# Designed miniproteins, single chains, continued (3), part 102

Each design is a single chain, and the fold is of that chain. pLDDT is the mean over its residues in the fold that is shown.

## One batch from the design tools (miniprotein)

Design m11758
Fold by ESMFold2-Fast:
Structure m11758 (fold): chain A 63 residues (1-63)
Amino acid sequence: LEERIREAAEKVRPEVDPEALKRLTEAAIRAMRNPDDEEARKELLELVERHPETARLLDQALG
């Protein structure tokens, strides 16, 4: 799963802010590794709200 998230990030990188993509990718991997980590979930949700376009493209690449 982590490899799939990283591959999805590479596919969308040319179309989005690389800093936002890096933060979203790291937050998604952290939330996946620790489903019970409330802090990881909050960070991911905050990043999705700040960068909805990047989050949407990353989600599409993962689906």
Scores: mean pLDDT 77

Design m11759
Fold by ESMFold2-Fast:
Structure m11759 (fold): chain A 61 residues (1-61)
Amino acid sequence: SPEFIEAWDFADALARHLIEEEGLTPEEAIQRVEEELKKRGFSDEVIEAVTEALRLRYGRE
């Protein structure tokens, strides 16, 4: 959906910045991104989908 694309582009850029420039763990970066997406008024469904995608991209098993 258009909302998912906008949320993902923002979330991926922010997560990358927080991890690479600020030295946050992937878990810390994902939590910060989730809060920012909520503040920006993205739907809970989109936030859940984006955070799962970030976990797959940046998280570790």
Scores: mean pLDDT 83

Design m11760
Fold by ESMFold2-Fast:
Structure m11760 (fold): chain A 97 residues (1-97)
Amino acid sequence: SLKRTLEVALKSVEEAAEAVRAGDLRTAQLHATMALIALSVAKRHSEDPEVARLAAEAAEHVARAIEAVEAGDLEAALEHLEEAREKLEEAIEVLEE
């Protein structure tokens, strides 16, 4: 299910953000990487161009969050994870229309 794949990506993004707030950067990177894998699967299975666009935008923000974590910029990491969360919530809403 595409919706279930997006929900897995959303949970992984939320868990990455919690890990960043806890200062557990290795766990944050792991969960962010899991989100990218789920988003890659969602892109392959999306027939709706709006859902595909939102998943691609979420993936770009997750990738930027990983770069920010590696640079030690936790504020930037949290901002990108929040933007990814919002895009994922929007993608799930589109599927429920």
Scores: mean pLDDT 88

Design m11761
Fold by ESMFold2-Fast:
Structure m11761 (fold): chain A 81 residues (1-81)
Amino acid sequence: WNNLGNILQAQSRLDEAVEAYKQAIELDPNFAVAWNNLGLALFNLNRLDEAVEAYKQALELDPNFAEAAKNLALALERAEE
């Protein structure tokens, strides 16, 4: 599911990528990478509040996840525009 989400996101099929990442998370809710990838797809859909929550979940699961921390900062900055 996470690999399917990555392929769909690369093809700009963002709504389908979101659903694939949600399926990955349903199978493994502790999969920090899938939460970060969900956040990226939501960010690209301009669903900024939902992207922020997904990145926060990735960081709660892995506090050292540098990519998720960077993505969270960018999503928060854009949400204030």
Scores: mean pLDDT 81

Design m11762
Fold by ESMFold2-Fast:
Structure m11762 (fold): chain A 63 residues (1-63)
Amino acid sequence: SHMAEDAAARQKLKAFLDEASDLPGAEHERRVREALENDPDFRKGVQLMADEGRAGAAAVAAA
């Protein structure tokens, strides 16, 4: 189902970012760029998180 795909993408993104959070900023950015280029599931996870963040920001702005 679409929900299962979305959940898997989010989980993969979270695991990657948790792993990368211990890296220096420049190294962290490089690892994120590599994942965005090479992993379509990672790109999907990032897009889903961005869409959720945008929706949250819009809700706050509307209040």
Scores: mean pLDDT 71

Design m11763
Fold by ESMFold2-Fast:
Structure m11763 (fold): chain A 83 residues (1-83)
Amino acid sequence: EEKKKALELLEEALKLAKEKKDELTVSLLEEAKKLVEEGNFEAAIKLLEEALEIAKKDPSMEKLAELIEKAIEYAREALEKKE
């Protein structure tokens, strides 16, 4: 459940990042999505936190930042549930 919700939020975040043509954020989100799919939540969370810091610097990216933040929450829940 948590993994599926994180992936859905990452798909929405990727769509917004692609619309803004932010290639760095797109790359970070694509790599994080792959890591979530592989079950490597620790590495995914680190990349998502980097993407979140980039999004927070631009007020026009508030919606993107919110989606990334929620994806981090679900990834952390998935990590805690496995441990």
Scores: mean pLDDT 81

Design m11764
Fold by ESMFold2-Fast:
Structure m11764 (fold): chain A 78 residues (1-78)
Amino acid sequence: SLSELLSPKKRHLVEVLYLLGYSPEQIAKALGVSVQAVNEVIYARDLDKRERSEENAQIYIKAYNIPQEDIDALIAKL
């Protein structure tokens, strides 16, 4: 479905939230997307093979220049 196409910003938020330790189901709920769309991002980026830690998440936050406020607002929905 076209409604499940993720913008680059939403794809980056999936990567960050996954590395922070949130489940695909939690990420899907926070972003208002399907679990399938979340899993497609995770597997396309081989994130399932990376250690999920705050330190790894911070590398991605900085690389993608994501405002901390955007992350905090999504976590508040979980």
Scores: mean pLDDT 82

Design m11765
Fold by ESMFold2-Fast:
Structure m11765 (fold): chain A 61 residues (1-61)
Amino acid sequence: SAALEALELAGEGKRAADEGDLETAIRKLSEAIRLLTEAYGADDPLVAELRAELERVEAQL
């Protein structure tokens, strides 16, 4: 399912951020946000949480 794929991408993105691979983290978190937004809508709490994570990663560039 798109939701499962998005959660896997979010996990990979967070792992990449923990490893200092910010470019990979941004790509994977952005894709996860897109898929979750399509499945649940932009106002979903998980989408908001991942957007905050993406903003934190981008601030480190």
Scores: mean pLDDT 84

Design m11766
Fold by ESMFold2-Fast:
Structure m11766 (fold): chain A 62 residues (1-62)
Amino acid sequence: SEKEREELRKKLMDKVRELYNIASPEEIKAIVEEINKMIKQGASYEEILDFLEKKLEELRKK
């Protein structure tokens, strides 16, 4: 639904903001390149969110 899509978009933007706050430029570049590959392969918003959350968990461990 449109509401579910908006909620996923908001979650995605929140994770992207956190990424830019905690990651180095090199880490951001690597993650963005992987997301671009996922998009080219037809990945859903949920798959991209799961990938970002996994990367953020790794980064939060310092």
Scores: mean pLDDT 81

Design m11767
Fold by ESMFold2-Fast:
Structure m11767 (fold): chain A 87 residues (1-87)
Amino acid sequence: MTEEELKALTPSQRVAVEIGRTLAYIGIGVEAALELRKLGVPDELIDEVVQAGANKDYEKLLEILREAGVPEDFINRIKKAFEEVEK
């Protein structure tokens, strides 16, 4: 949803959209964490990825994935997921 579309919603509908977005970002963070776990990355870095997802900090999430050596195809899938949540 665009910001203009959000302004057209009632307060209750806006809260529902924000909850849905937050859950979607948490889901993206969890998927990233599972891929890092497969690569044997330390739990501390996995926790940082989950927190970045929950905070909607997708630049930090992508940076952690790149530093950990996650395949570019998976990184592109995560980018697409963030784009779909923001639409």
Scores: mean pLDDT 73

Design m11768
Fold by ESMFold2-Fast:
Structure m11768 (fold): chain A 70 residues (1-70)
Amino acid sequence: MKEALEYEMEGGVYWIAAAVELVSPNPNLEKAKEYLRKAAEYFRKAAELGLESARSNAEAAEEELKKLEA
């Protein structure tokens, strides 16, 4: 489970980075999208390794990314 936890931690870091960027007075949307893509990728990897919580986080990151791409 070490790899799954490491992937979830990495996903969380990028998730927070995206959130911070989006609440900025001058949000860089391209940077926020990149962070959300990385968060989703890492959460998906953690979920594939058996972390159910990471699956929900991956779906949330993917949904936020879709909102910014619309």
Scores: mean pLDDT 82

Design m11769
Fold by ESMFold2-Fast:
Structure m11769 (fold): chain A 62 residues (1-62)
Amino acid sequence: PSEEEFDDEVALALAQIAAAIGVKSGATPEEIRAMVERVTKDASPKTREEALRIADELAEKA
């Protein structure tokens, strides 16, 4: 795999963890999105979009 692919996979995993922690701690959807944006700042735009989508889904389910 390329370095970019590895970084995107790591960023997505970190985003999922950040979103899950945010939901469990009672963070607002805006706070969860901010955390996900921070952990995915170096990821590709497509991976950032996917991470934010996952964060929004997790926030809505809570």
Scores: mean pLDDT 74

Design m11770
Fold by ESMFold2-Fast:
Structure m11770 (fold): chain A 57 residues (1-57)
Amino acid sequence: SELGRRALEALRAGDLERAKELFDEGMRRRTGRALPPEARAALTAEMLEDGARALVE
């Protein structure tokens, strides 16, 4: 998806906050549910890379 690609771009640019926002929005569109705040806070750059790649088709 476009959101997955944009999340990867933000992550590679060093914008972890932006990457989390885009990943959360992508998950909401794909699964119908937002990440809990605690789960979002616990996301590392490595977890975001893997998750954002899973959103890219």
Scores: mean pLDDT 77

Design m11771
Fold by ESMFold2-Fast:
Structure m11771 (fold): chain A 61 residues (1-61)
Amino acid sequence: MKEKEEYKKEIVKLVKELQEVASDEETEKAALEAARAFGQGDYEKAIEILKKAIEEAKKKK
């Protein structure tokens, strides 16, 4: 199982990828939703939120 620090590194990586493909507004919204899930201890959901946002942003191009 991944520890909290490993999830944190993955989240940072995904936020950076999202910033490259999405608008600032879309990135802020997804990051806020992911931060809430992370704060609740739902680390996998935080990662899922960011991955979904990246896929949606890529589809809009």
Scores: mean pLDDT 78

Design m11772
Fold by ESMFold2-Fast:
Structure m11772 (fold): chain A 60 residues (1-60)
Amino acid sequence: MLTEEELEALRELAKTLSPLDKNAVLIAVELAEAGASREEALSVLDDELREEVRELLASL
């Protein structure tokens, strides 16, 4: 499960990304808010963006 702190970090990251990557991150946030697991929410991201997101979350 993504925490509220992790979800806030993802929303802030989304503001800095291209429109395509921003939409993917926002979909991941919406899935997590709807009760999806961390794995399910992050599965909508491509491999490169998912790695970047994992690094961000590990830095919190």
Scores: mean pLDDT 83

Design m11773
Fold by ESMFold2-Fast:
Formats: C-alpha cells, sequence, structure tokens
Structure m11773 (fold): chain A 72 residues (1-72)
C-alpha cells in the first residue's frame, strides 16, 4: 500500500518536473487514494495546484498536509 503510493508520487514528481501539472495531480491523487493521510502527497498536490493557479485547492491541500503532520 504505502510502497505503491510512493511509486505514484515518484511518477507524479517526474511529470511535475516536466511542467505537466495535470499528470502530476493525477498521480498524486492516486497516491492519496492508497494512503489518504500521506502528508507528502497532500503537500505535492498543493504545489501542483498552486502552479496551475488554483489557489483555493492549493490552500486546502496545504492545510490538510499541516494537519496530518501536526497529528504525527
Amino acid sequence: KKEEAERYLEKGQEAFKNGDYDTAIEYYEKALELDPDNARALGLLSQAYWHKGDEAKADEYAARADEVVARA
């Protein structure tokens, strides 16, 4: 489960580095489906949405990531 989520995060980061934020978001969302409290996936989703100009979603995912980290 967690290992599979990490593989999706790696694929998403590769897409992100190429400026393909839509593909990055899809992979990060798949990682989050496998590990809903994955702070790294939430943080990366925030970054990808921010780069797309979706500040509302970026802020939402950033807040969720902070909440998960605070509970750890």
Scores: mean pLDDT 82

Design m11774
Fold by ESMFold2-Fast:
Structure m11774 (fold): chain A 73 residues (1-73)
Amino acid sequence: MDARAERVKRELEERLRELGERALANGESIETLKQGAVAVVNEAIERAPDEARDDIVETAARLVGEEIERLRA
């Protein structure tokens, strides 16, 4: 396993979860969540090794979707 890619993925998961939890606690909109998520995802892609970039993008899409569904509930 690429330890750097796994670290970037773990940081991405933590940051997106924190963003979603904060949005839920503060009554923020899905649009506000999406705006914050764009910055977090772009930083993760920039820090990821080239071979892990597609995996990072796929992981980010899934996690953002999960947080959006949590806000809708």
Scores: mean pLDDT 80

Design m11775
Fold by ESMFold2-Fast:
Structure m11775 (fold): chain A 60 residues (1-60)
Amino acid sequence: SKEQIERIKKLIELNEKGIADTEAAIADPSLTPLQRLFWQGVLDSAKYALELLKKKLEEL
């Protein structure tokens, strides 16, 4: 439905912003190795979720 398409588009935009913000944060040289590993995991998960959202949008 049009409502589902609009919701998914909004989620894609929010996820793209979240990815950009996380990439900026992870570039901080003061992060410990454990903090960097944690944020890399968050980033990888967010990128995977974005791919699924884009695929879902193509199916609508």
Scores: mean pLDDT 85

Design m11776
Fold by ESMFold2-Fast:
Structure m11776 (fold): chain A 63 residues (1-63)
Amino acid sequence: SALEEVRRIAAEGAEKLIEMGQVDKALETLRKAVETARELISQGRPDEAIEAARKIVEEALKE
């Protein structure tokens, strides 16, 4: 499902942030990605939900 893919993307991103010593940022990134994706999925936009999760993780990893 789209939500499963989002959780996978968010978890992988959080693991990278934890490796960088940014545990609090990892937890916040997980929360933001999943919440944003759930909103988009509820609107019937699962592909956009997956892309939004990728964007959130990518931006968190760049900073």
Scores: mean pLDDT 82

Design m11777
Fold by ESMFold2-Fast:
Structure m11777 (fold): chain A 108 residues (1-108)
Amino acid sequence: EAFLKGNVALAKGDYDEAIKYYEEGIKEYPWNADLYRNLGIAYLKKGDYEKAIEYFEKALRIAPNDAVAHTLLGEAYLKLGDEEKAKEYFQKALEIDPNNKRAKELLA
């Protein structure tokens, strides 16, 4: 399905293809937080940090306890130079999953 095709494209570095497939998946499964999170990852890898933030925020509205999405949102804010916002989201990720290695590394 669209989500799997999007994941394959993302893994290959075909970010525009990944975006198209995830957008298709959202039309069929608009409450699937993983589609929004992975769409955000594709934008993050393209360097579109504002779009990445938008989609990670959408993912978190559906799944507010997704520690990975909090970490990714923090990474996107860090790329924009907003270190205070980044730290806030890394701390939220660790509150949800204290063993989140990526959030610990970025907060240290």
Scores: mean pLDDT 86

Design m11778
Fold by ESMFold2-Fast:
Structure m11778 (fold): chain A 51 residues (1-51)
Amino acid sequence: SKEEIAKVIAEEVKRLTGVEVKDPFKEDLFGLGLNPSQYLEVLRAVKKYLE
């Protein structure tokens, strides 16, 4: 579900940056200080969850 994917994104962002994200679908992840490689790690975590 969207809620489960949102949780995966939030947990991965916190693991990579220490920043807590309440609603990743409404937040600008680059605006939170994520660099392109960290953004790719978030996408990989989502892909792994969906597999």
Scores: mean pLDDT 74

Design m11779
Fold by ESMFold2-Fast:
Structure m11779 (fold): chain A 119 residues (1-119)
Amino acid sequence: SLQELEELTVKAFSSDEDERMEARLELSRLSAKSPKLAQLSDELVVPIKSGNVNAALTILSAKASELTPEEKALALVNVLANFNLSPNEIITLINEAAKKLSLPPSIVQTLVRGVKKAQ
């Protein structure tokens, strides 16, 4: 649901390390349930480990046509949560990625609201 996505986004970008860890585990669990997200997670390992957020977003964009809107949102949160980004940088990247991923406005608003609520 959009509420669950918002709550997960708040935890993923929280200033609390324990909340970020909980969100990271939940994102991994949700990704493992989707064969397409599991495959995408494997392809994202190298750019995430190398600290290359643009490479990670490029890989996600290339797979976007194969993913549901909810899977795109989960993958985007998972990607951005792995980089040491400010809230404003995260919001900028969400808005830019949303155009390339063709994310519905309701999902984009949910993600941005979650980032803004994160402390």
Scores: mean pLDDT 85

Design m11780
Fold by ESMFold2-Fast:
Structure m11780 (fold): chain A 55 residues (1-55)
Amino acid sequence: SPEAAAREELKRETQREASEWFEANPDASDEERARKHEELRERYRRRLEERLREV
């Protein structure tokens, strides 16, 4: 379904962004990593809502 495709695409984009950020910030504190994970989850959720409105 278009919805399933959108979810998978956004999941891959989010995972890529996470990997790039953690590789660029190997010395990040546990608090900074937790904050980044939360930020990425919130961004994924918002992007998913927006994409699902378009299909």
Scores: mean pLDDT 81

Design m11781
Fold by ESMFold2-Fast:
Structure m11781 (fold): chain A 88 residues (1-88)
Amino acid sequence: MGLPSDSEITATLALMRAAIGEGTIEFEGLLSKMDKEDRKRVIEAAVKSGDKVVFKNVTDEQIEELKKYKEWKVEVDKEKKTVTLTKK
């Protein structure tokens, strides 16, 4: 299928793997620049590669999207605009 962003997703994942030596990933502002499909790819890859993922500077739409990952422990702090996904 003619889906773009493969190179951008690959580069982002490589950078995150280098940064997450302890299994925690933080996404500051990254999600706001991605379309919904690209964000899902990054989120799924991050959760699969680490045991805990913290998302900062999330919008209400992104919070709703992240709440749909019921297979993981989802913790939402709407006032701080953060969502934490923990591997079960």
Scores: mean pLDDT 62

Design m11782
Fold by ESMFold2-Fast:
Structure m11782 (fold): chain A 100 residues (1-100)
Amino acid sequence: ALAADPDNVDALIEAGNEALGAGDLERAAELFRRAVEVDPEDLFALFNLGLVLRRLGREEEANLYYARAYAVLAKSHEALGDLKSAAHYREIAAEYEAKA
């Protein structure tokens, strides 16, 4: 489906997944990027944008979005009191940031 509302994160993710399924990687990247602009902490948008950028050969950009995704995971686990998982995800985020 086409994303009719650029501020609707769910619609942008659905449209991005349709584009990804069709093999339109550039369109998928644009739609997931818009989803991240609307909700910078949306894990589905962050991980899918990273995946699509890597498939486009944009590895350094992909690593930045993977770093952001793992930083969001760390923050979420810290909020739940899971400090061990939070520390683990922070280390993964730092590794991706170092590769960008």
Scores: mean pLDDT 84

Design m11783
Fold by ESMFold2-Fast:
Structure m11783 (fold): chain A 54 residues (1-54)
Amino acid sequence: FGVKLSSESVSLLSAGGVWYSAGDEELMKELIREAGKLAGLSEEQVEEEIKRIK
């Protein structure tokens, strides 16, 4: 596993969906990476979160 799914993960998915729909793909990725790190996710897990919702 290595990934802790929680309210933070749901928030990341919601934020990603909004930013992704806005067409700001690069901004979306950077925002999710920062939010994921603040939530205690590793770089690899943040990237997986982004790829997972795509």
Scores: mean pLDDT 62

Design m11784
Fold by ESMFold2-Fast:
Structure m11784 (fold): chain A 90 residues (1-90)
Amino acid sequence: SASEKSAKVVEAVSRLILEVIKLASEAKNTETMDAAIKMGQEIFKHPSDINYAKEQLKKLLEEVKKVSDPETYEKIKRAVEKALEELDKV
């Protein structure tokens, strides 16, 4: 159902946001933190739209690549890839 899909999307995306905030905080990178928060806000407007959620996760990676160091980017990329795999199971 749409409500079950929304719950799984919110759970996966919330875990991703918390991990990205942690990594961004360790890197002292506020732009990366802001990008993660903005991604969450967009997804939570339409939490049953799995394709839109995946699009927003990919957009986060593009934004992070522009504003983050390579090491932090690779860590965030792994977190995003894990979240994309979780969304594929919904």
Scores: mean pLDDT 87

Design m11785
Fold by ESMFold2-Fast:
Structure m11785 (fold): chain A 69 residues (1-69)
Amino acid sequence: MPSEEEIREMAKEIAKELNLPLTEELIQLVREKAEEVARKYPHASREDLIRFAKFEAMYEIQKERLAAA
């Protein structure tokens, strides 16, 4: 599992890339996706787990934006 600091850094990177504010809601989304990826890929490298978690979080944000538009 990524550390809490790694989760916060992932959320900061996503916020910067998508031009979003860094919120507790975003941090929680990244944490949930990191836990989901860790369950699906228990033998994934830490680097791959972080990349997959960021991708899943960004996908959910974009999906919500598309649904709202």
Scores: mean pLDDT 79

Design m11786
Fold by ESMFold2-Fast:
Structure m11786 (fold): chain A 70 residues (1-70)
Amino acid sequence: SSQQQQLENGVTSFYDRSLDQRDQELDQLVSQGRISSQQGDQQRSDVRSSLDSRRDRLIDYFRLLVQQQQ
């Protein structure tokens, strides 16, 4: 449904914005010398993997709900 698509798009946009915010924070920490570029890259990879997994599970859950509504 259009409502399901809007929810899926909203969830995706929220996670994308959260990743962008975290990337900016990590870039600032690297620029300030508080963490190494390697540490920043590792944290970016870990956060992205975690958020992608959570987003995909939430989208799958919404799809199952739509299927159960007949």
Scores: mean pLDDT 78

Design m11789
Fold by ESMFold2-Fast:
Structure m11789 (fold): chain A 82 residues (1-82)
Amino acid sequence: AKVTVVATKEGAGKGLSSLAEDVLGGKTENGKLVLELNVKGEKVTVTVTPLEDEDKVEVTIESESEELAREIADKILEESKK
């Protein structure tokens, strides 16, 4: 499953850090940050793309579980509204 949301940079960071049990890896590729995370025992790939608005990023969440991908996206959006 693949879910994409637009979030604040701070909200994306807070949302991901609250759910990630471990960071398995990270790299920068073509100006995008690609993270491999462990969330609830599942491997999740997150791609963070900077947007024209310096405070905003596009976050793409890839997981075998659509429910988990949606949960992560919802948490990022919730933290971005605070």
Scores: mean pLDDT 79

Design m11790
Fold by ESMFold2-Fast:
Structure m11790 (fold): chain A 68 residues (1-68)
Amino acid sequence: APSREELDREVRAALLEIQLAVTKKALEDGSISPEEAKKWFERILKEARELGDENTVKAAEEGIEKAK
């Protein structure tokens, strides 16, 4: 069985994917400013790097560029 720490990592990864999707949609819909979206993507990027989630890292970097 996975350890509690491994389960915590899986939960964090899932939450990051949700936050990423929500932030992208909010930026597209104009519900948040590009500057706010950039701050959210930067947070997601940092957490994704700590988790080793390369797909989320790439997506967050693309989000930061788009939020320019």
Scores: mean pLDDT 80

Design m11791
Fold by ESMFold2-Fast:
Structure m11791 (fold): chain A 86 residues (1-86)
Amino acid sequence: SIPEIFIEKGYPRLAAEFALRVGKLAEERGDYETAANYWEIAGLYYEKAGKPDEAAQAFRLAAESYRKAGNTEKADEMEKKAQELE
C-alpha cells in the first residue's frame, strides 16, 4: 500500500515512484492484476505531480498488465487515459 502521508503532505511524485516500483515487482512475479492496479495508481499520482508524460507511460503499463490479467475493460480505460495526456 501507499502511505497516506505522501498524499496528505503533497508528495504525489514520491507516491507515484513507490507505486511504479511495486507494480514492476508484481509484474515480474506474474501478478498482472496487482501490477496493473499499482501502475494505474502511479499514473494518477504522476498527474497530480504535473508529470503528464510519466503519467501516460504508467497508464500504458497498467493497460498492458490489465490485458495480461484478462481485464480488457480496464485495459481500454487505461489506454484512453494515456491518450488524453498526449
Scores: mean pLDDT 84

Design m11792
Fold by ESMFold2-Fast:
Structure m11792 (fold): chain A 61 residues (1-61)
Amino acid sequence: SEEEIEKIERIALEALFRHLEEGVPVEEALAWMRERLEELGIPEELKREALRKFRQAVEEL
């Protein structure tokens, strides 16, 4: 569980970096993040929550 959370946080941070520093659109950053989380075998519930929080965080910037 802690290892899964750490992986989610790392992927989310990289997606955020791509959006803020590289100018990747939010939808593309979300798609990239979803694909990485799927490759890591993250449970669907945690994946959905992580993507929701990412979108909210970007909208609040």
Scores: mean pLDDT 81

Design m11793
Fold by ESMFold2-Fast:
Structure m11793 (fold): chain A 58 residues (1-58)
Amino acid sequence: GIKAVAVKDYAPTSEDDLCLRKGDEVEVLEVVNDEEVLVRTLAGGDVGKAPKSCLEPV
């Protein structure tokens, strides 16, 4: 999958959202819509949705 890094902190706004901190490394699993992706954290393996605007591909 595509590797990405969180460029800013993200607090979940729904139960499906993942909590991210700036610098968190994630793998993109699926594109949910034009604004959101399903990701897995590399450090903990947690899975959830995050906005594309919070992520930068590496």
Scores: mean pLDDT 80

Design m11794
Fold by ESMFold2-Fast:
Structure m11794 (fold): chain A 76 residues (1-76)
Amino acid sequence: SSMEDAVYRALSERFGDSGRLVTAEEIADVVVDSGVPLSKKEVIDAIKKKYGVKDPREFITVSQGKEAIISYIRSL
């Protein structure tokens, strides 16, 4: 979908390496700033739900964040 493509582009342009360690908050800021029509809260909650992350400062990979957001979009 166009929203899935926008998420992929935003994360790849900002972070490059899919194995890079980032926080849920950093991923949310990049996705929102790129113009994807998701709130910061929706992105963070999607990541927390998929991986059991309780603290938004906990490290995940860019790939994990992408997978959580794409799964969330597909559930809408």
Scores: mean pLDDT 81

Design m11795
Fold by ESMFold2-Fast:
Structure m11795 (fold): chain A 65 residues (1-65)
Amino acid sequence: MKKEIEEKKKKLLEWIKKEIGEEAVKVFEERLENAKKVLSDEEVLDYLNAQLDLLKEAEEMRKKA
């Protein structure tokens, strides 16, 4: 769980940094840390998976542009 969360977090943060910038990375990290305080590891994974699905959709749009 912990390793999978860290890998998915890293992948998402790399994308945010590349496309949006450092400010967005900080906001996302803050939200994720707050989520970890109230959510289980499984719920955190669900959140990260949902964000990665959005990234996949954005990549599809980029190919079209």
Scores: mean pLDDT 75

